# Designs tried in a protein design run: designed miniproteins, single chains, continued (3). Part 31

Each design is a single chain, and the fold is of that chain. pLDDT is the mean over its residues in the fold that is shown.

## One batch from the design tools (miniprotein)

Design m9043
Fold by ESMFold2-Fast:
Formats: structure tokens, C-alpha cells, sequence
Structure m9043 (fold): chain A 82 residues (1-82)
């Protein structure tokens, strides 16, 4: 459903935002890690924008899956640096 797609996108944005906040609270100085966290936040925002612009449920599913794959790739890079 559209509600499920929106929930998944919102959870991606929440995860990225919380990780960025945690890095700031921990005074992380690794510039590469901070850059990857910012990329994750921007990716989640771009996903939300594209999902909101699409009116077709099947297109929204494809958009979400593409962004989930990209987000998972970034997550692996972040895990290596953290």
C-alpha cells in the first residue's frame, strides 16, 4: 500500500538522521564517515521527493526498491567506517 511505502521511506530518513545525530553527539572527526552520513540523509530526502511526485503505486514500489538498494550500499560503507 502507499502507506507502507511511505513508512519505509520515513524509516530510512529517521535512521539516517539519528545516525548523523549520534555521530555529532560522539564528536566523530572522521570526515569520510560524516560525508557518508550526509549522503544517506540526502538519499532519504531524494527518495521521499520522488515518491511524492509519483502517482502510480507500481512506480512508487520501483522507486522505493532502487533507493533501498542504494541506501543499503551506503549503510555497508558507513558500517566499515564506524
Amino acid sequence: SRGEIGREAALMEAEATLLRLLARLKEVKNEELLAKLEEAVELAREAEKKLLESKDLEEQKRILEEFKEEFERLRKEIEKLW
Scores: mean pLDDT 79

Design m9044
Fold by ESMFold2-Fast:
Structure m9044 (fold): chain A 65 residues (1-65)
Amino acid sequence: MEVYELKAGRATVTGRATVDSATVEVTGEVLPEDEEAVKKATQLAQLQVLRAQQKLQQEAKKKAA
């Protein structure tokens, strides 16, 4: 499951994804005064979560071998 949360005050964007029994969490901080920066940070968090998810899957495959 994938969850994104925007925190009040510091505009912290956290992306979380679960791969099998492993959980990947990515956090980025953005100033709330820039809506475009907040959107870009959310997109970057999504990309980093996907990248980490793929890395975990590759490592799991290596362990299974």
Scores: mean pLDDT 60

Design m9045
Fold by ESMFold2-Fast:
Structure m9045 (fold): chain A 69 residues (1-69)
Amino acid sequence: MKTVDELLDEQLDRDAAANPALQPLIDEVRSAKKKLDQAGKENKPVEEILKESAEYTEALQRYLAARAA
């Protein structure tokens, strides 16, 4: 069974190949995810992890909106 992260990575790769105009938004999603993962690994306070999670969610929402257009 594929994890949600694996499914997301596959979708991002497919969308980048099909529509290169999505690449900047895909890069934002990957950057925000990396920042969130680093906050977790560094044992940041829950409030900081929630902030990074919110930034990741916003990046995903921008990507999904552009993908739907």
Scores: mean pLDDT 80

Design m9046
Fold by ESMFold2-Fast:
Structure m9046 (fold): chain A 75 residues (1-75)
Amino acid sequence: SLSDEELDLETEIVLVTIQAVTGLKSKNEKVRKLAEEALKYVDKAIEAFEQGNLDEARKYIEKARKLIEEMKKLE
């Protein structure tokens, strides 16, 4: 079973992934470009998470979240 810390981080990764994937469907080209960049950081976060590097996974998810916030400003 995952620890509470790992479960919380996994939940954040899933939620950020959903937001980024939704952004790929945007009619706004800038939003789609930011979504593509966010998904690159999600991929790095998943890789770090699978390796047990929770601190690195959090750093990549934080970078993805900043891109998601920029996407929201363009809507």
Scores: mean pLDDT 86

Design m9047
Fold by ESMFold2-Fast:
Structure m9047 (fold): chain A 103 residues (1-103)
Amino acid sequence: HMEELRRRAEEAVRAQREAAALGERLGLAPTGPDDMPALAEALAAEGVTVVLGDLVDPISHTRVPVVLAGRDLSEEELRAYLEALAELWARGEAWEAALPRPP
C-alpha cells in the first residue's frame, strides 16, 4: 500500500538524518558517497544500530550509498525503511532530505 510505503520511507529519511547528525558530532561529516562506509563503521563502534545500503538512480543507474541509524530501532526495521525509500526513489519520487546530495 502506497501510504504505508511512504510512512516507512519517511522513517528512513529520519534515520538518515540521525546518522548524519551523529556523524557530525563525531567529527565525521560525510562529503560524498565514498565516506558512507566510514560513517557506518564509526556509528556501529558507538553502539548505534546502523544499516549501510544503496539506492539506485532510475535514470543514471548509479548506486548511491546511504547510511541509516537509530538507537531504538532494530537492523530489520532500518532495512525495511531503506527498502521502502529505495522503492519510492526508483519510482522517481524525489526526497530532498533523504540523500547526501538530493536529485
Scores: mean pLDDT 72

Design m9048
Fold by ESMFold2-Fast:
Order: structure tokens, then sequence, then C-alpha cells
Structure m9048 (fold): chain A 90 residues (1-90)
């Protein structure tokens, strides 16, 4: 039902946030160590989490506008963080 779907969507937002933030941290650690291959791998994971949150935000827009806004804000943050790592690799 809708309530169960919304609960799962909320858990997905929190999971994607956690996965994206962990990947960002590991990407920065890889950059500090000069491991550009690992840094790119983690940057790609950060960007994937951001894109997933953007998609989730779009489907939530008419059902839960507050959760949609949270997902969109998190998506933009993660997409910026992923691009930051990629810019430092070049």
Amino acid sequence: DLAEWLAQARESVERLKREGEEAYKKGLEALEKGDLEKAKEYADKVLEAGESLRGLSDVLAEVDPELSEKARELAEELLEKGREILEKIK
C-alpha cells in the first residue's frame, strides 16, 4: 500500500545518503593516497547515489513533497561532491 511504499522510499533516501557519504569519504581518502583509480571508482558511486536520489525525488513530488525536497537536496549535494573528486583526478 502507499504507506508501506512511502516507508520504503524513506529508508531508500537514508540508505542512498549513507552510501553516497561513505563513498565520498573513501574517494577523498583515495585522493590523499594518490590512488586515482580508487578515487574515480568512489566518485562514480557518489554520482550513482545522487542520480538515484534525483529519480526518487521526481517520483515523490506529488506524494510526499517534503521527502521529495529532501531527496533533491541530497541528490544535488552528492552530485556536486562526486564532480569535486573527478575534477581533482585530472
Scores: mean pLDDT 88

Design m9049
Fold by ESMFold2-Fast:
Structure m9049 (fold): chain A 81 residues (1-81)
Amino acid sequence: SSMDIGIEYNKLAVKYFNLALNSTDPEEKKKYAELAVRYATEAVKHGNSEGAIILLGGAVGISHKEPEVTSLIAKGLAEAL
């Protein structure tokens, strides 16, 4: 179902967001953050808006080098899933 697809996209977004947070290489961090944003956007399209909105904010923060804020969002989101 569309709801199930949205949940799976949200899980992928969280996975790549955490990979971005744990990466020390700036290029790798950027690539994972971009993937996290892409999958979070797909989750929204498939009806999973709450978690994806939080993740989109966190992924944008990572891309703009706000690691403290993005770390808190990622940990909270991972605990919620």
Scores: mean pLDDT 68

Design m9050
Fold by ESMFold2-Fast:
Structure m9050 (fold): chain A 88 residues (1-88)
Amino acid sequence: MEEAEKLFKEGKEAAEKGNLEEANKKFLEAIKILLEEKDYIGALEALYEGQVLAIEAAVREGLLSEEEAEELKKKFEEQYEKKKAELE
């Protein structure tokens, strides 16, 4: 879990700086490790949080409007809650 936690933190920091490409790369690497460890809930949580951070960073950089961001966040939240319920 240490490697996945480190990659997730690095992705979060990249997203906060507006580096969406690096953030996506780090989040996908963290998710891959969690999936290999069969931590499906952890992988799903990392995916959802990474998506939200990337959306918020895109709004700050002017790549997405606040309206588009709210629509995407709602869709990803609904997908996250549904998949989490299936795994619990």
Scores: mean pLDDT 78

Design m9051
Fold by ESMFold2-Fast:
Structure m9051 (fold): chain A 94 residues (1-94)
Amino acid sequence: SVLDETRRLISELARLASEQNDSELFGLAFELQELLDEAEKVLSPEELERLSRETRRALLQAKELVEQGDYEGAKRVLEETIRRIEEAIRRAKE
């Protein structure tokens, strides 16, 4: 599923962050995983699939930035992704 692929990409980014000793990037990847777990509990299947697809696209961009050595760019992408997921969860709880 798209959600499973998204979770695998987060795990891969966390591993890359650990290998480079980037605690900030690791923390952002971990926060994303926790937020996706919360989103799965509160969003409809259709909303979760759309969010997962958008998140997967952002994670692929972040991974490419990490592979190019742009760790700061990758962190900005993850921070923006976190904000979007938090907003989706907030709207679902209203």
Scores: mean pLDDT 87

Design m9052
Fold by ESMFold2-Fast:
Structure m9052 (fold): chain A 91 residues (1-91)
Amino acid sequence: SMKELLERFLEGVERIGKLVEEAIKNPEKAVELAEEAARLARELARWLEEQGFPRMARGVLVMAGNELIEAGKAVDNEEVVRLGEELLREA
């Protein structure tokens, strides 16, 4: 149903955001947390494409990409910025 799809989308977006926030709070783990956030964003995007929502899938990659770029800048970590830029290129 559309309700179940929206709920999974919102839960996925929230989980990605929490990982990004945790990366900012724990700079020593920022790359590991950013890699997990990127993996979840790609999984959510793939699932949305499989459900027939390619525009929502691209939106997830753009959102996560921008969040990781800002997080990487906040913690001065170029690898986290690079992960965000990769997601934007995949979008």
Scores: mean pLDDT 89

Design m9053
Fold by ESMFold2-Fast:
Structure m9053 (fold): chain A 66 residues (1-66)
Amino acid sequence: VEEVAELLRSRGVELTPAGVQALVDLAKKGHSVEFIARVLLEVSGGRLTPEEARELAEKIKEIANK
């Protein structure tokens, strides 16, 4: 959770702790990179490009499955 929060902050995306936990839970439940990337685009308010959102979604899935 903390690793995901730090990763998002490095890209200028500030989420509540509950928001970060929700993304981690989506990744742990096996949701696709495409689905998580779409959620990231919705919550980022235009701070992320589609490519950046996909990269972050992949990293979130990696961290959640460690």
Scores: mean pLDDT 79

Design m9054
Fold by ESMFold2-Fast:
Structure m9054 (fold): chain A 65 residues (1-65)
Amino acid sequence: MLSEEEKKFVEETKERLDELKKQGASSSELGQVLQDSIDKYKKENGYINHDAVEEMGEYLESLLS
């Protein structure tokens, strides 16, 4: 289960991806933003919950479908 901080990170990342998609960002740009967000979180926290990564990845896939 995701913590409240992890849930907030997931929701903020989803909102960012949605906004960029509305602004005409490409599939590669959206994928890069997601990867950069994950890498930054790991660098700052030393860890990221796999459930958070999966949920954000599924959301990105839904935006590209």
Scores: mean pLDDT 83

Design m9055
Fold by ESMFold2-Fast:
Structure m9055 (fold): chain A 99 residues (1-99)
Amino acid sequence: SEEARREALRRAEQLARELNDGDLLVVGGTVFHENGDVISVAIAIHRTPEGELTLAGVVLRMTAEGEFTVVHEATQRYNANMEPLTPPIEFPEITGAPE
């Protein structure tokens, strides 16, 4: 769903922007269907003028009724020397084949 993809992208960019007002370098998202729901995944990467990077990832679930729930949100920050300022982002292990 374009709506689900757009909402995930919007939330990822907002999450990155809340950590820094850097320029948007990369934004991308994808969707897939599971049991009548739409799962959307988006990532946004911001870079500050000082060279700090913020990566924000969002996973949303949209029900058949059009309601959004947050499955996962994570952020990772790096300084200008590309040293991590926060723990690495860990996404839940996908235990099934892609469907």
Scores: mean pLDDT 71

Design m9056
Fold by ESMFold2-Fast:
Structure m9056 (fold): chain A 66 residues (1-66)
Amino acid sequence: GLSPLKEEVAKELLRKLLLNAPDLPGEKIREALQYVKNHPISEENLEEFKKELAELLGLPAEVLLG
């Protein structure tokens, strides 16, 4: 299972993607969730993590940082 912080990040990510990128393919959503699972997340790296994830998805950083 995911840590509580990773679970919260995954939920926020899915919500923001549904609102701001509803046409994103399911395979890209799966890639995003695997990225959350496989990378360390802390309060110190959360902004950088969201920027890297936005780049992975081909989205502007603002979509995930807002």
Scores: mean pLDDT 76

Design m9057
Fold by ESMFold2-Fast:
Structure m9057 (fold): chain A 89 residues (1-89)
Amino acid sequence: SMQQQQIGNQYTNQGYQSKSDQQQVTDILIQFLLDSNPSLQPGADQMQQGFNDGLSSLDMANIATGIANDQGDLLTAQQISNMGNLIQS
């Protein structure tokens, strides 16, 4: 919960979402996934590629949620999904 609150606060405090701001969001999501499960490195690489291809912060949150779900990490998936809801709000 504390890590989720910290990540959520970084999302909500960014203001205008430039490409540089979205890179920071992508880096936070990648770090959160790898901190939860270091075996998710291929998924982290996929997220970086998606960002380079112009996907939004919301798309990155959705990809990260899918990666966590595919690995059976339901807690991490729920936390990332909640962050995606904050981006939409």
Scores: mean pLDDT 67

Design m9058
Fold by ESMFold2-Fast:
Structure m9058 (fold): chain A 107 residues (1-107)
Amino acid sequence: MKILEETKKRLLEIAEEVGAAISKYDAEAGKQLLEGLKLLVDGELESKEKAEEGGKLLAEVMRKLPEIAEYLSGLAVAARNAMTDPENAEDYVEEARELAEEAIATV
């Protein structure tokens, strides 16, 4: 429980950081990215429907920002893995942070 709560908090911090950075270039895309990542993180533990909705929002952001689509796709996978594999969560959170930093650097 505590490890999952800490992992979720760290992933949401990464989502807020990348969402805020992308919002400076495209306010709508940044908002959708943050909302999508929050829904994916919540959805993996609570609701498959939330995870699917998060995935749709991320797909829309990737369509709007094709130059960073690879990093956003990797970030979503790393975030999902961190929530579903708590023993390796630290490695996945680090991967998610690195992918978020690459996305921010690219725009």
Scores: mean pLDDT 81

Design m9059
Fold by ESMFold2-Fast:
Structure m9059 (fold): chain A 83 residues (1-83)
Amino acid sequence: SERLKKLDKEGTLKEIALFFAEMVVYAKEQGKLDEAKKIEDLFKRVFGIEIPKSLLDEAKERLKTMNKEELEKDIEYVLSGIP
């Protein structure tokens, strides 16, 4: 995805963390708990901590204006690219 490519080159730690939080919140809202768990486990592996509640709350607000198809594509790329 274009969002993921941009984060890989220019993303701050905060932007990368928020990107993961957005995917987790969206997956949970869709009832895709297994996908949400995999993304949470990946976040913990990368950052060494669980996703903070404050970051999840911020992600929920941002999701209200985000494209669902873009979020689904981002989840697919993240999960397929890191087995």
Scores: mean pLDDT 77

Design m9060
Fold by ESMFold2-Fast:
Structure m9060 (fold): chain A 81 residues (1-81)
Amino acid sequence: SDYEKAIELLEQARRDPEKAVEYLRKALELAKKIPEAAGAAAMIEAALELAEQDQASGGKYRSELERMLQQAISVLEELKK
């Protein structure tokens, strides 16, 4: 499902922060296809902006990014139920 694919991509962004921007762009595309996930899509978009800043700063925002990714995953998992 688009939920499961988006969650997988967010988990990949958490495990490989150096590729987080790529994974988050793909996750955002999937979340935008799910009308009920509009809130999660907004969180993923904010996480994408933070991931770009994290990469530019050499990891300064890594903990904040991980927290935001975990929140987005939790929202999508709750919607999947």
Scores: mean pLDDT 85

Design m9061
Fold by ESMFold2-Fast:
Structure m9061 (fold): chain A 109 residues (1-109)
Amino acid sequence: DEIGRRLYELAVELLKQGKPEDEIIAELMAFLYEAYKRGDPAAKAILDYGMTEEQKKLAEEIYEAMKNGDREKAVELAKKFREVGSKPFGEGTNPAVVIVNYAKEKLAK
């Protein structure tokens, strides 16, 4: 999956730069939502199946904040996004958190 690979590569790059987790999540969600807007089938599946309506709204707001250069607002929204539970798997299975944790595990080896 090209979207999954791109999200992983972006997370690894930002972790190597020492970016905080909520900033990484903001960047990942902005990228994912842009792909969703372009009609990417994998991005559409992640948002429509893997996210609640509240998570999709937060992802959209993060995307708009990043597009407008309001990085501080995007990071604040990413923190809220991280704290919101994921469908169908519940809290802690947020797609951005999963990708960041996977990237951290790979960098620790």
Scores: mean pLDDT 76

Design m9062
Fold by ESMFold2-Fast:
Structure m9062 (fold): chain A 90 residues (1-90)
Amino acid sequence: SVEEHLKRAEEYFLQGVEAARAGDYDTAVEYFKKAMEELLKAAEESGDYELYKKAIETLKGMAVKLLKAAGDDKGAEEVEKAAEEYLSKL
């Protein structure tokens, strides 16, 4: 269901934030990608592409800002590239 994908996206995003705070940037990037992937699935299931496109852009912005603030420019770039790929499917 759309609600299940949204719940998983929120859970993955939170795990990404905690990993980044712990200094585990590779794990943080992986969770941020999984969160965006769940939002892409929600978009595909609901047909509400504009809503979830905005959600992916918002999550990307938060993740990139957090990673750059932590000094992980490489991880921030990887999250931006993943978001671009997911958004291209909408």
Scores: mean pLDDT 89

Design m9063
Fold by ESMFold2-Fast:
Formats: sequence, C-alpha cells, structure tokens
Structure m9063 (fold): chain A 74 residues (1-74)
Amino acid sequence: MLTPEEAIEILEKGAAEIIAEAEAKGLSRAVDAVRKSTAEAIEELKKRESITEEELNKLQMGILGAYMRAARAE
C-alpha cells in the first residue's frame, strides 16, 4: 500500500509527462483535461489514509482516459 503523499507524487509526475507530450502536439484542450482530472484525483487521495496500487492505477487510467477523449475532440 502507498501513502496518499506517495500516490499524489506519482500522479503529479505522470500528469506532467502527459501534459508535456500534449503541449508538444499543440493539444491545449487535452492539457486542460489532464490538469482537471489530476486535480480531482488528488482531492480524492487527500481523503484516504492509504491507497492500494490497484486504486492508484485506476486513477492514472482515469487521467489517461481524459487525455485521450480530449485529444480525439481536437
């Protein structure tokens, strides 16, 4: 199990990598979608005492899903 602080650090790092790739491709709406999805995931994590690797993976997949949906709309 991960602490919420460890999970937040992993999510922020992953989101930063996705944002950098989206910005390089000119996908401004995808950047906004990733930022919003990441902020929502962080707020969920702040409510936990611990998080499983499975729950963290679901949050990471949610952020990726937001990126893919926004990128397809551009």
Scores: mean pLDDT 83

Design m9064
Fold by ESMFold2-Fast:
Parts: sequence; structure tokens; C-alpha cells
Structure m9064 (fold): chain A 73 residues (1-73)
Amino acid sequence: MLKELIEEAAKKGEKSVKSLLQKALAEILGIPYEEVKKLSPQELADKLIELGLSLDEIDELMALMVELTPKSP
């Protein structure tokens, strides 16, 4: 499920990746999207672990997120 969301987000464009991931996390955890945006990297990692991802999968996901969301000036 999460991998399919990432693939769909990548198809829709780089900027959509984070928003779709954050919305998915908000719905799964039952918290508002705005609260997910305020979460620290540690809290986001905890949420990913709760989704059943292994540490290896989390590391790959974070690397993919960096690749898809380049730093803009």
C-alpha cells in the first residue's frame, strides 16, 4: 500500500510526493494533516515503523524522498 502511494505520487510529480505521504500518514494514524506536517523526523520514523516498514525500507524511503524532492533556491 505505502509503496503504491509513493509510485503514484512520483507519477504525479515531485511536489506531490510529500503531501501524499503526509496525507496517508494522517489518515492511517487518525491525526490531522497539519499535525503530520509539524512532526519531527523522529516522530515520522516512528510512524513509518508502525506502518510495518523495516529499518531498511525506511532508509530506502527516505533516500527516495530526497531524490524526488530536490532542494530549491
Scores: mean pLDDT 63

Design m9065
Fold by ESMFold2-Fast:
Order: sequence, then C-alpha cells, then structure tokens
Structure m9065 (fold): chain A 65 residues (1-65)
Amino acid sequence: MGGGAVNGLAAGGEARAAGKEEGAEAIFRASLTGDVTPEAASKAGAAAVAGDAEKAEQLVLDGRG
C-alpha cells in the first residue's frame, strides 16, 4: 500500500496540531490526488504551520512521485 496517504495525513495532522486548520485541509485534499513523498509532506507541513495553505497544497502536488 502506498505510503503517500500516510505522509499526507501526518503533515496535515501536524498543521492541525499547530492550529492551522486551513493548511491541514489543503494538505489532506492534495494528498487525495496522488502519492505524497516524505520530502514533500515535510515541506508542505512547514508551509502550513507558517500560515501558507496555498503553498502547502502546491508543495504536496509538486512532490507527487
């Protein structure tokens, strides 16, 4: 089973834990469109925590293998 969904769930969960619900939703939504690499998930999580939900979504989409 693809680890991509797990990576997306972890990154979105971290954003939500930081109080960044919009960023968490963006990561979860983008993760539904394909496998997310650990590197992309990490970068997206950091962007979401910084308050940039759009960048978080783009990083997930760009990091799809």
Scores: mean pLDDT 73

Design m9066
Fold by ESMFold2-Fast:
Structure m9066 (fold): chain A 61 residues (1-61)
Amino acid sequence: EEEFEKEVILTLGLIEASTIKDPELRKKALDEIYKAARDASSVEELQKRVNEILEKARKEE
């Protein structure tokens, strides 16, 4: 159950990151999302980290 929720968050996060126009920021966001998926201890932590990664990339773009 929790593993499925993490997969959904990861998939949606990767799709959103793929829309980042700057290729360096996009690559960094994708790399950070994959790292968050490996290291996050809960669904809530993963969602928070993914949101923070995407917001930071959008502000830097």
Scores: mean pLDDT 80

Design m9067
Fold by ESMFold2-Fast:
Formats: C-alpha cells, sequence, structure tokens
Structure m9067 (fold): chain A 98 residues (1-98)
C-alpha cells in the first residue's frame, strides 16, 4: 500500500509538471487540488469510495479540457498519458485498501 501511494504521488507530480507547461494556471490549480484530495482520501484508513470515484471523474474531465487548451500536441499527449496512468494507480490503491 505505501509503495502504491508513493508511486501515485510521483505520478501526480509528473501530471502537474506537464499540465503547467501546456494548460492555463487556473486549470493547473484545479488539477492540483483534485489530485491532492484524491491522494489524501486514498491514504485514509477508511477511504470514501464514492468521493474517490467523483474525484477521479472530475480529474479526467479537467485533464481532457487541459488537453484541448494545449497548443502543443506532444504536451497534450503526455498530459493525457500521465492522467490515465495516475487514475489507474488510484484504482489499484483503492483495491489494495480493501
Amino acid sequence: MEELLEELRKKYEELVEIASKSASPEMVEALRELGEQLIEELAKENPDVSKIASLMAALGVLSIAAVNESKDEKLAEELLKATLEFLRLAEKALEAAE
């Protein structure tokens, strides 16, 4: 579990770094806030599955918006990939929490 949370934090930091190069400051801040809330909830002893699902959905929607906002196709592709990898790790962390 701790290893999954550490990997999730690393992927979150990569996601924010890519977003900061391609998206508006407002979009980057929204992605940062949702990512932090998701990691915090997953780190709890009794995670709220409904809250996690809502945060994952919101993060996905915002990442698509950030991709559409990007003028650089390569950065947009990297942002999408980083988002999908982050969400997959979040799902694995949730499953590991029982």
Scores: mean pLDDT 79

Design m9068
Fold by ESMFold2-Fast:
Formats: structure tokens, C-alpha cells, sequence
Structure m9068 (fold): chain A 80 residues (1-80)
């Protein structure tokens, strides 16, 4: 289902960030944790809009993939 695909994308982002966090300073870990929390809240909003019929399956998947790209850009900025 589209919800399973969205959950899979979310898990991939979490796994990548968690692996990065293991080699980082406590301050960098805190910042990444905050970014991850915001990502989770935004994904939950997209899922809620999809369940309520406010957006199509294609729109939901597009939004989640764009959010992943934005989040990974933020993560990279903290790592460099």
C-alpha cells in the first residue's frame, strides 16, 4: 500500500541518520534528533491528509520524497 511505502521511506531516513549519529558530537546528535523529530511530524501530517482524502496517493508519495530530500540536505549541512 502507499502507507507501507511511506513508512518504508521514513524508516530509511531514520536508519541513515541513526548510523551518522553514532560518530558525532553530543551537540550534533541533539541537532540531528531535532531535525528527525520535525521530519516525523511532517510525515504524520502527510499521512493524515492522505487518510482524510485531502491528497491523492501520488501527491502523498511526492510530498514524502521531497521532504526526504529536504531533510537529508539539512542532515548533510550538520555533518559538514
Amino acid sequence: SIEDEIRRIRTQVYDEVQRAQQTLSPNQQRILSDILTQYQLQVATILADYRDGKISPQQALSKVNELKRQTMREVKSILK
Scores: mean pLDDT 83

Design m9069
Fold by ESMFold2-Fast:
Structure m9069 (fold): chain A 74 residues (1-74)
Amino acid sequence: IDVTVKILEEASKLAEKVGDKESAKKLRDSAKRLREGDTSPEVRDEASEALLRTVEAMSDEEIQQLADFVASLE
């Protein structure tokens, strides 16, 4: 799923920027697995949890940047 992979990769970069290395790693690993065709519920659930944790750590400005990025992907 190309759009989902791009979102996870962008979120991973934002997680690194805010200092959440654990969420950044989980998001990056999930993006890699999805690129390799692993769309299992476990991969999707882990990606969703890591993304939520990353969003909770972000500022309103960073959340808006991510939302704008997602909107640009259609």
Scores: mean pLDDT 74

Design m9070
Fold by ESMFold2-Fast:
Structure m9070 (fold): chain A 75 residues (1-75)
Amino acid sequence: MVLSEEEVREAAIKAAEEVGVEDPEKVAETLVTFLRSLGVPITLEVLRSLRPEDFGIEDEEKARKFKELFLEHLE
């Protein structure tokens, strides 16, 4: 299933708010910009392949938890 950029933004904002990052919208926009640069359809398989460091979250534990919650909101 191919996801829209809007679905990705909404899920990313939700996950970022849950882990307590200072700017959830910035995290979402960083992720969407990165995905757009890959030039491939946005699928759950592509999103699962992302590394925690790809999200621009400074704390590694928060980045890991963000990825878990982000994927949960899309499944």
Scores: mean pLDDT 79

Design m9071
Fold by ESMFold2-Fast:
Structure m9071 (fold): chain A 75 residues (1-75)
Amino acid sequence: SMKDELTAQVAYYKAATEQYGKKALKDPKYLEKMKEYAEQAKRLAEESGDEKSKKLAEQAEKYYKETKEQVEKKL
């Protein structure tokens, strides 16, 4: 269903957020793209209305915030 497809996309953007998080820890320029992926996960989760999708998006946003704090402490 469309809802299942949206949930899969949220999972994809969560994974993309995590991948760019690893890059951002080495190079701060990747923080912006990491933020974009986390925000995209959130938008799709709201669109899906699914609790699993909302949890995945929340995890992506939390990971972004934690990564940003770690990167900013190194600067």
Scores: mean pLDDT 85

Design m9072
Fold by ESMFold2-Fast:
Structure m9072 (fold): chain A 93 residues (1-93)
Amino acid sequence: ADAAERAELERRAEEIREKQMTELGLSEEQVAINQLIGLVLAAIGDSLQARLAAARGDDATAARARRRRDLYLAQYDRLVDTHNLPRLTITLF
């Protein structure tokens, strides 16, 4: 995907979030918490995909899934730090 296309989608998403915060009365912290939940679920999904791919001997797919997981976790850390939210420990089984 083109970088310009991604930037446009990100800008539109940010405008929608700002309007929803204003219209729905959600705080920046509430929006950030909702985003954190989404990032954690995405990281869990890729962790499971990596395990399944590795079990099948598909090391390339497992490596890609682990890279996506690490990206989501890095975004999680940035949001926690940016909004000064308490860090939650989530244990994956």
Scores: mean pLDDT 71

Design m9073
Fold by ESMFold2-Fast:
Structure m9073 (fold): chain A 61 residues (1-61)
Amino acid sequence: SEEERRRRELVERMVDAFRGTLKDWLKKQGKEYDDDAETYEINGKTYTLEEIRAEVERRVA
């Protein structure tokens, strides 16, 4: 449906914005950002992109 499509687009934008912020944060820490990375370390905790996406979807829904 159009509502599902709009929600998906919103989630994708939020995830992309988060990835952008993460990339900038890692660069400031002298760490490399890898678009193909399966996991991301944030404040000493490891997250997968799927976990980040699921959390964003949960908050938007």
Scores: mean pLDDT 67

Design m9074
Fold by ESMFold2-Fast:
Structure m9074 (fold): chain A 85 residues (1-85)
Amino acid sequence: SVEDELLKKAIEELEKNHREELERAARIARELPDEELQRIYASIAEEPAKKVLELEKEPDEKKKAEEIVKVEKEALLRLVEALLA
């Protein structure tokens, strides 16, 4: 799908530009208790979920896919920032 292709490109760009941060965040996530990790996820998930739901009204499928991937990328970066804090 268009969303899958755009998401793959977004992940590749994140890995290219933020590899060290992503690796550090992943290491920290593995060391955190599940309860704390779930709290961090919950604090970040609400706003992206609302934005994705609003995008269901977008009639342009390509624009919808691009905006959803942007929201998902921003959410991942916020998660990385939260884990590194």
Scores: mean pLDDT 79

Design m9075
Fold by ESMFold2-Fast:
Structure m9075 (fold): chain A 100 residues (1-100)
Amino acid sequence: EEERFALETELVFAIIATVMAIRDAEKGNVEAAIEGFEIALKHAERARSLATDPEVRALLDEAIGELKKAIDYARQGNVEKAIEEARKALDHLEAALDAV
């Protein structure tokens, strides 16, 4: 129960940070978007460390990889690809939350 609550909390924070970062990227606020993706990545990695279910772990591994790609593309100035990868990460984070 307490472990599940901690996992759900980290997932919710990762989702919120990802949504906010996508919005910043869409507005052309690339530095704010990168910061938001880095915050989302931290929470996703924390969620991954708390997850024991193989399905949840696999979804978080996908989301973590996609958040790292979003950060890399944003740093390269490829905002379109950063948003594409971040949306994939969001889908996997939401699926992970549903699986908890």
Scores: mean pLDDT 92

Design m9076
Fold by ESMFold2-Fast:
Structure m9076 (fold): chain A 81 residues (1-81)
Amino acid sequence: SSYLNQGKQYHSQGNYQNSVTYYQQSISQDPNNWQSWFLLGTSLRNLGRYDDSIDYYRRAASIDPRLQPVVDGVIRNSQGL
């Protein structure tokens, strides 16, 4: 199975620490896959690591600019908390 799919499985179980580990492995194999960066940001946000999550969301939007409105929304919500 791909590391991205394993990360998604851990995330769906609420195991965000393990999902981070698998998303990092996914990025190491394919650093141009925006989904790995975006989902790593989401798992970090669920761990309360808001500042770290912003960097990963921004990287995802830099790979696929169509994500920019979603990323901007998440960043605004993180700054409002």
Scores: mean pLDDT 85

Design m9077
Fold by ESMFold2-Fast:
Order: C-alpha cells, then sequence, then structure tokens
Structure m9077 (fold): chain A 81 residues (1-81)
C-alpha cells in the first residue's frame, strides 16, 4: 500500500541519518510492521526479520546496510506479488 511504502521510505531516510541507538529503534519499528503485515507469508516474515536482526547485531556498517537493503528488497518483492 502507499501508506506502507511511505512509512518504509521515511524509515530508510531516518536510518541514514540515525545514531546507532536510534537505528535500533527504527529497525524495531520496521520489524513490528513486517510481523503485522497480513500480505506477507510466514516464511517471508521470518526471512525479513532474521535479516533485520542480523543487521542490528552487525558491527560493520557496510554489512548492516547490505542486510537492511536485502530485507527491504524481499519486502518489496512480496508486496509486488
Amino acid sequence: SARLEAARANLLAALAAASPAERRVYLGVLKHEVENDPRLSEEAKREIVALLEEAEASTDPAEAQRLVDRALEVYREEMLR
């Protein structure tokens, strides 16, 4: 939906400007959105959440960014089905 897409875009912009502590909060909000999206399969929810949790645990900013980008790509692919 346009609402979810706008929320995701806002979260991405916030994440780019965020401190590590703020980034954890934003990733938590994104995880909650994913877990409560009825359009996602349970398998897709698990994959996306796992990627976001791995990104949160990562000490390498480049790796964390790649993991978040992958999670958002999976989310987009499922929304376009």
Scores: mean pLDDT 74

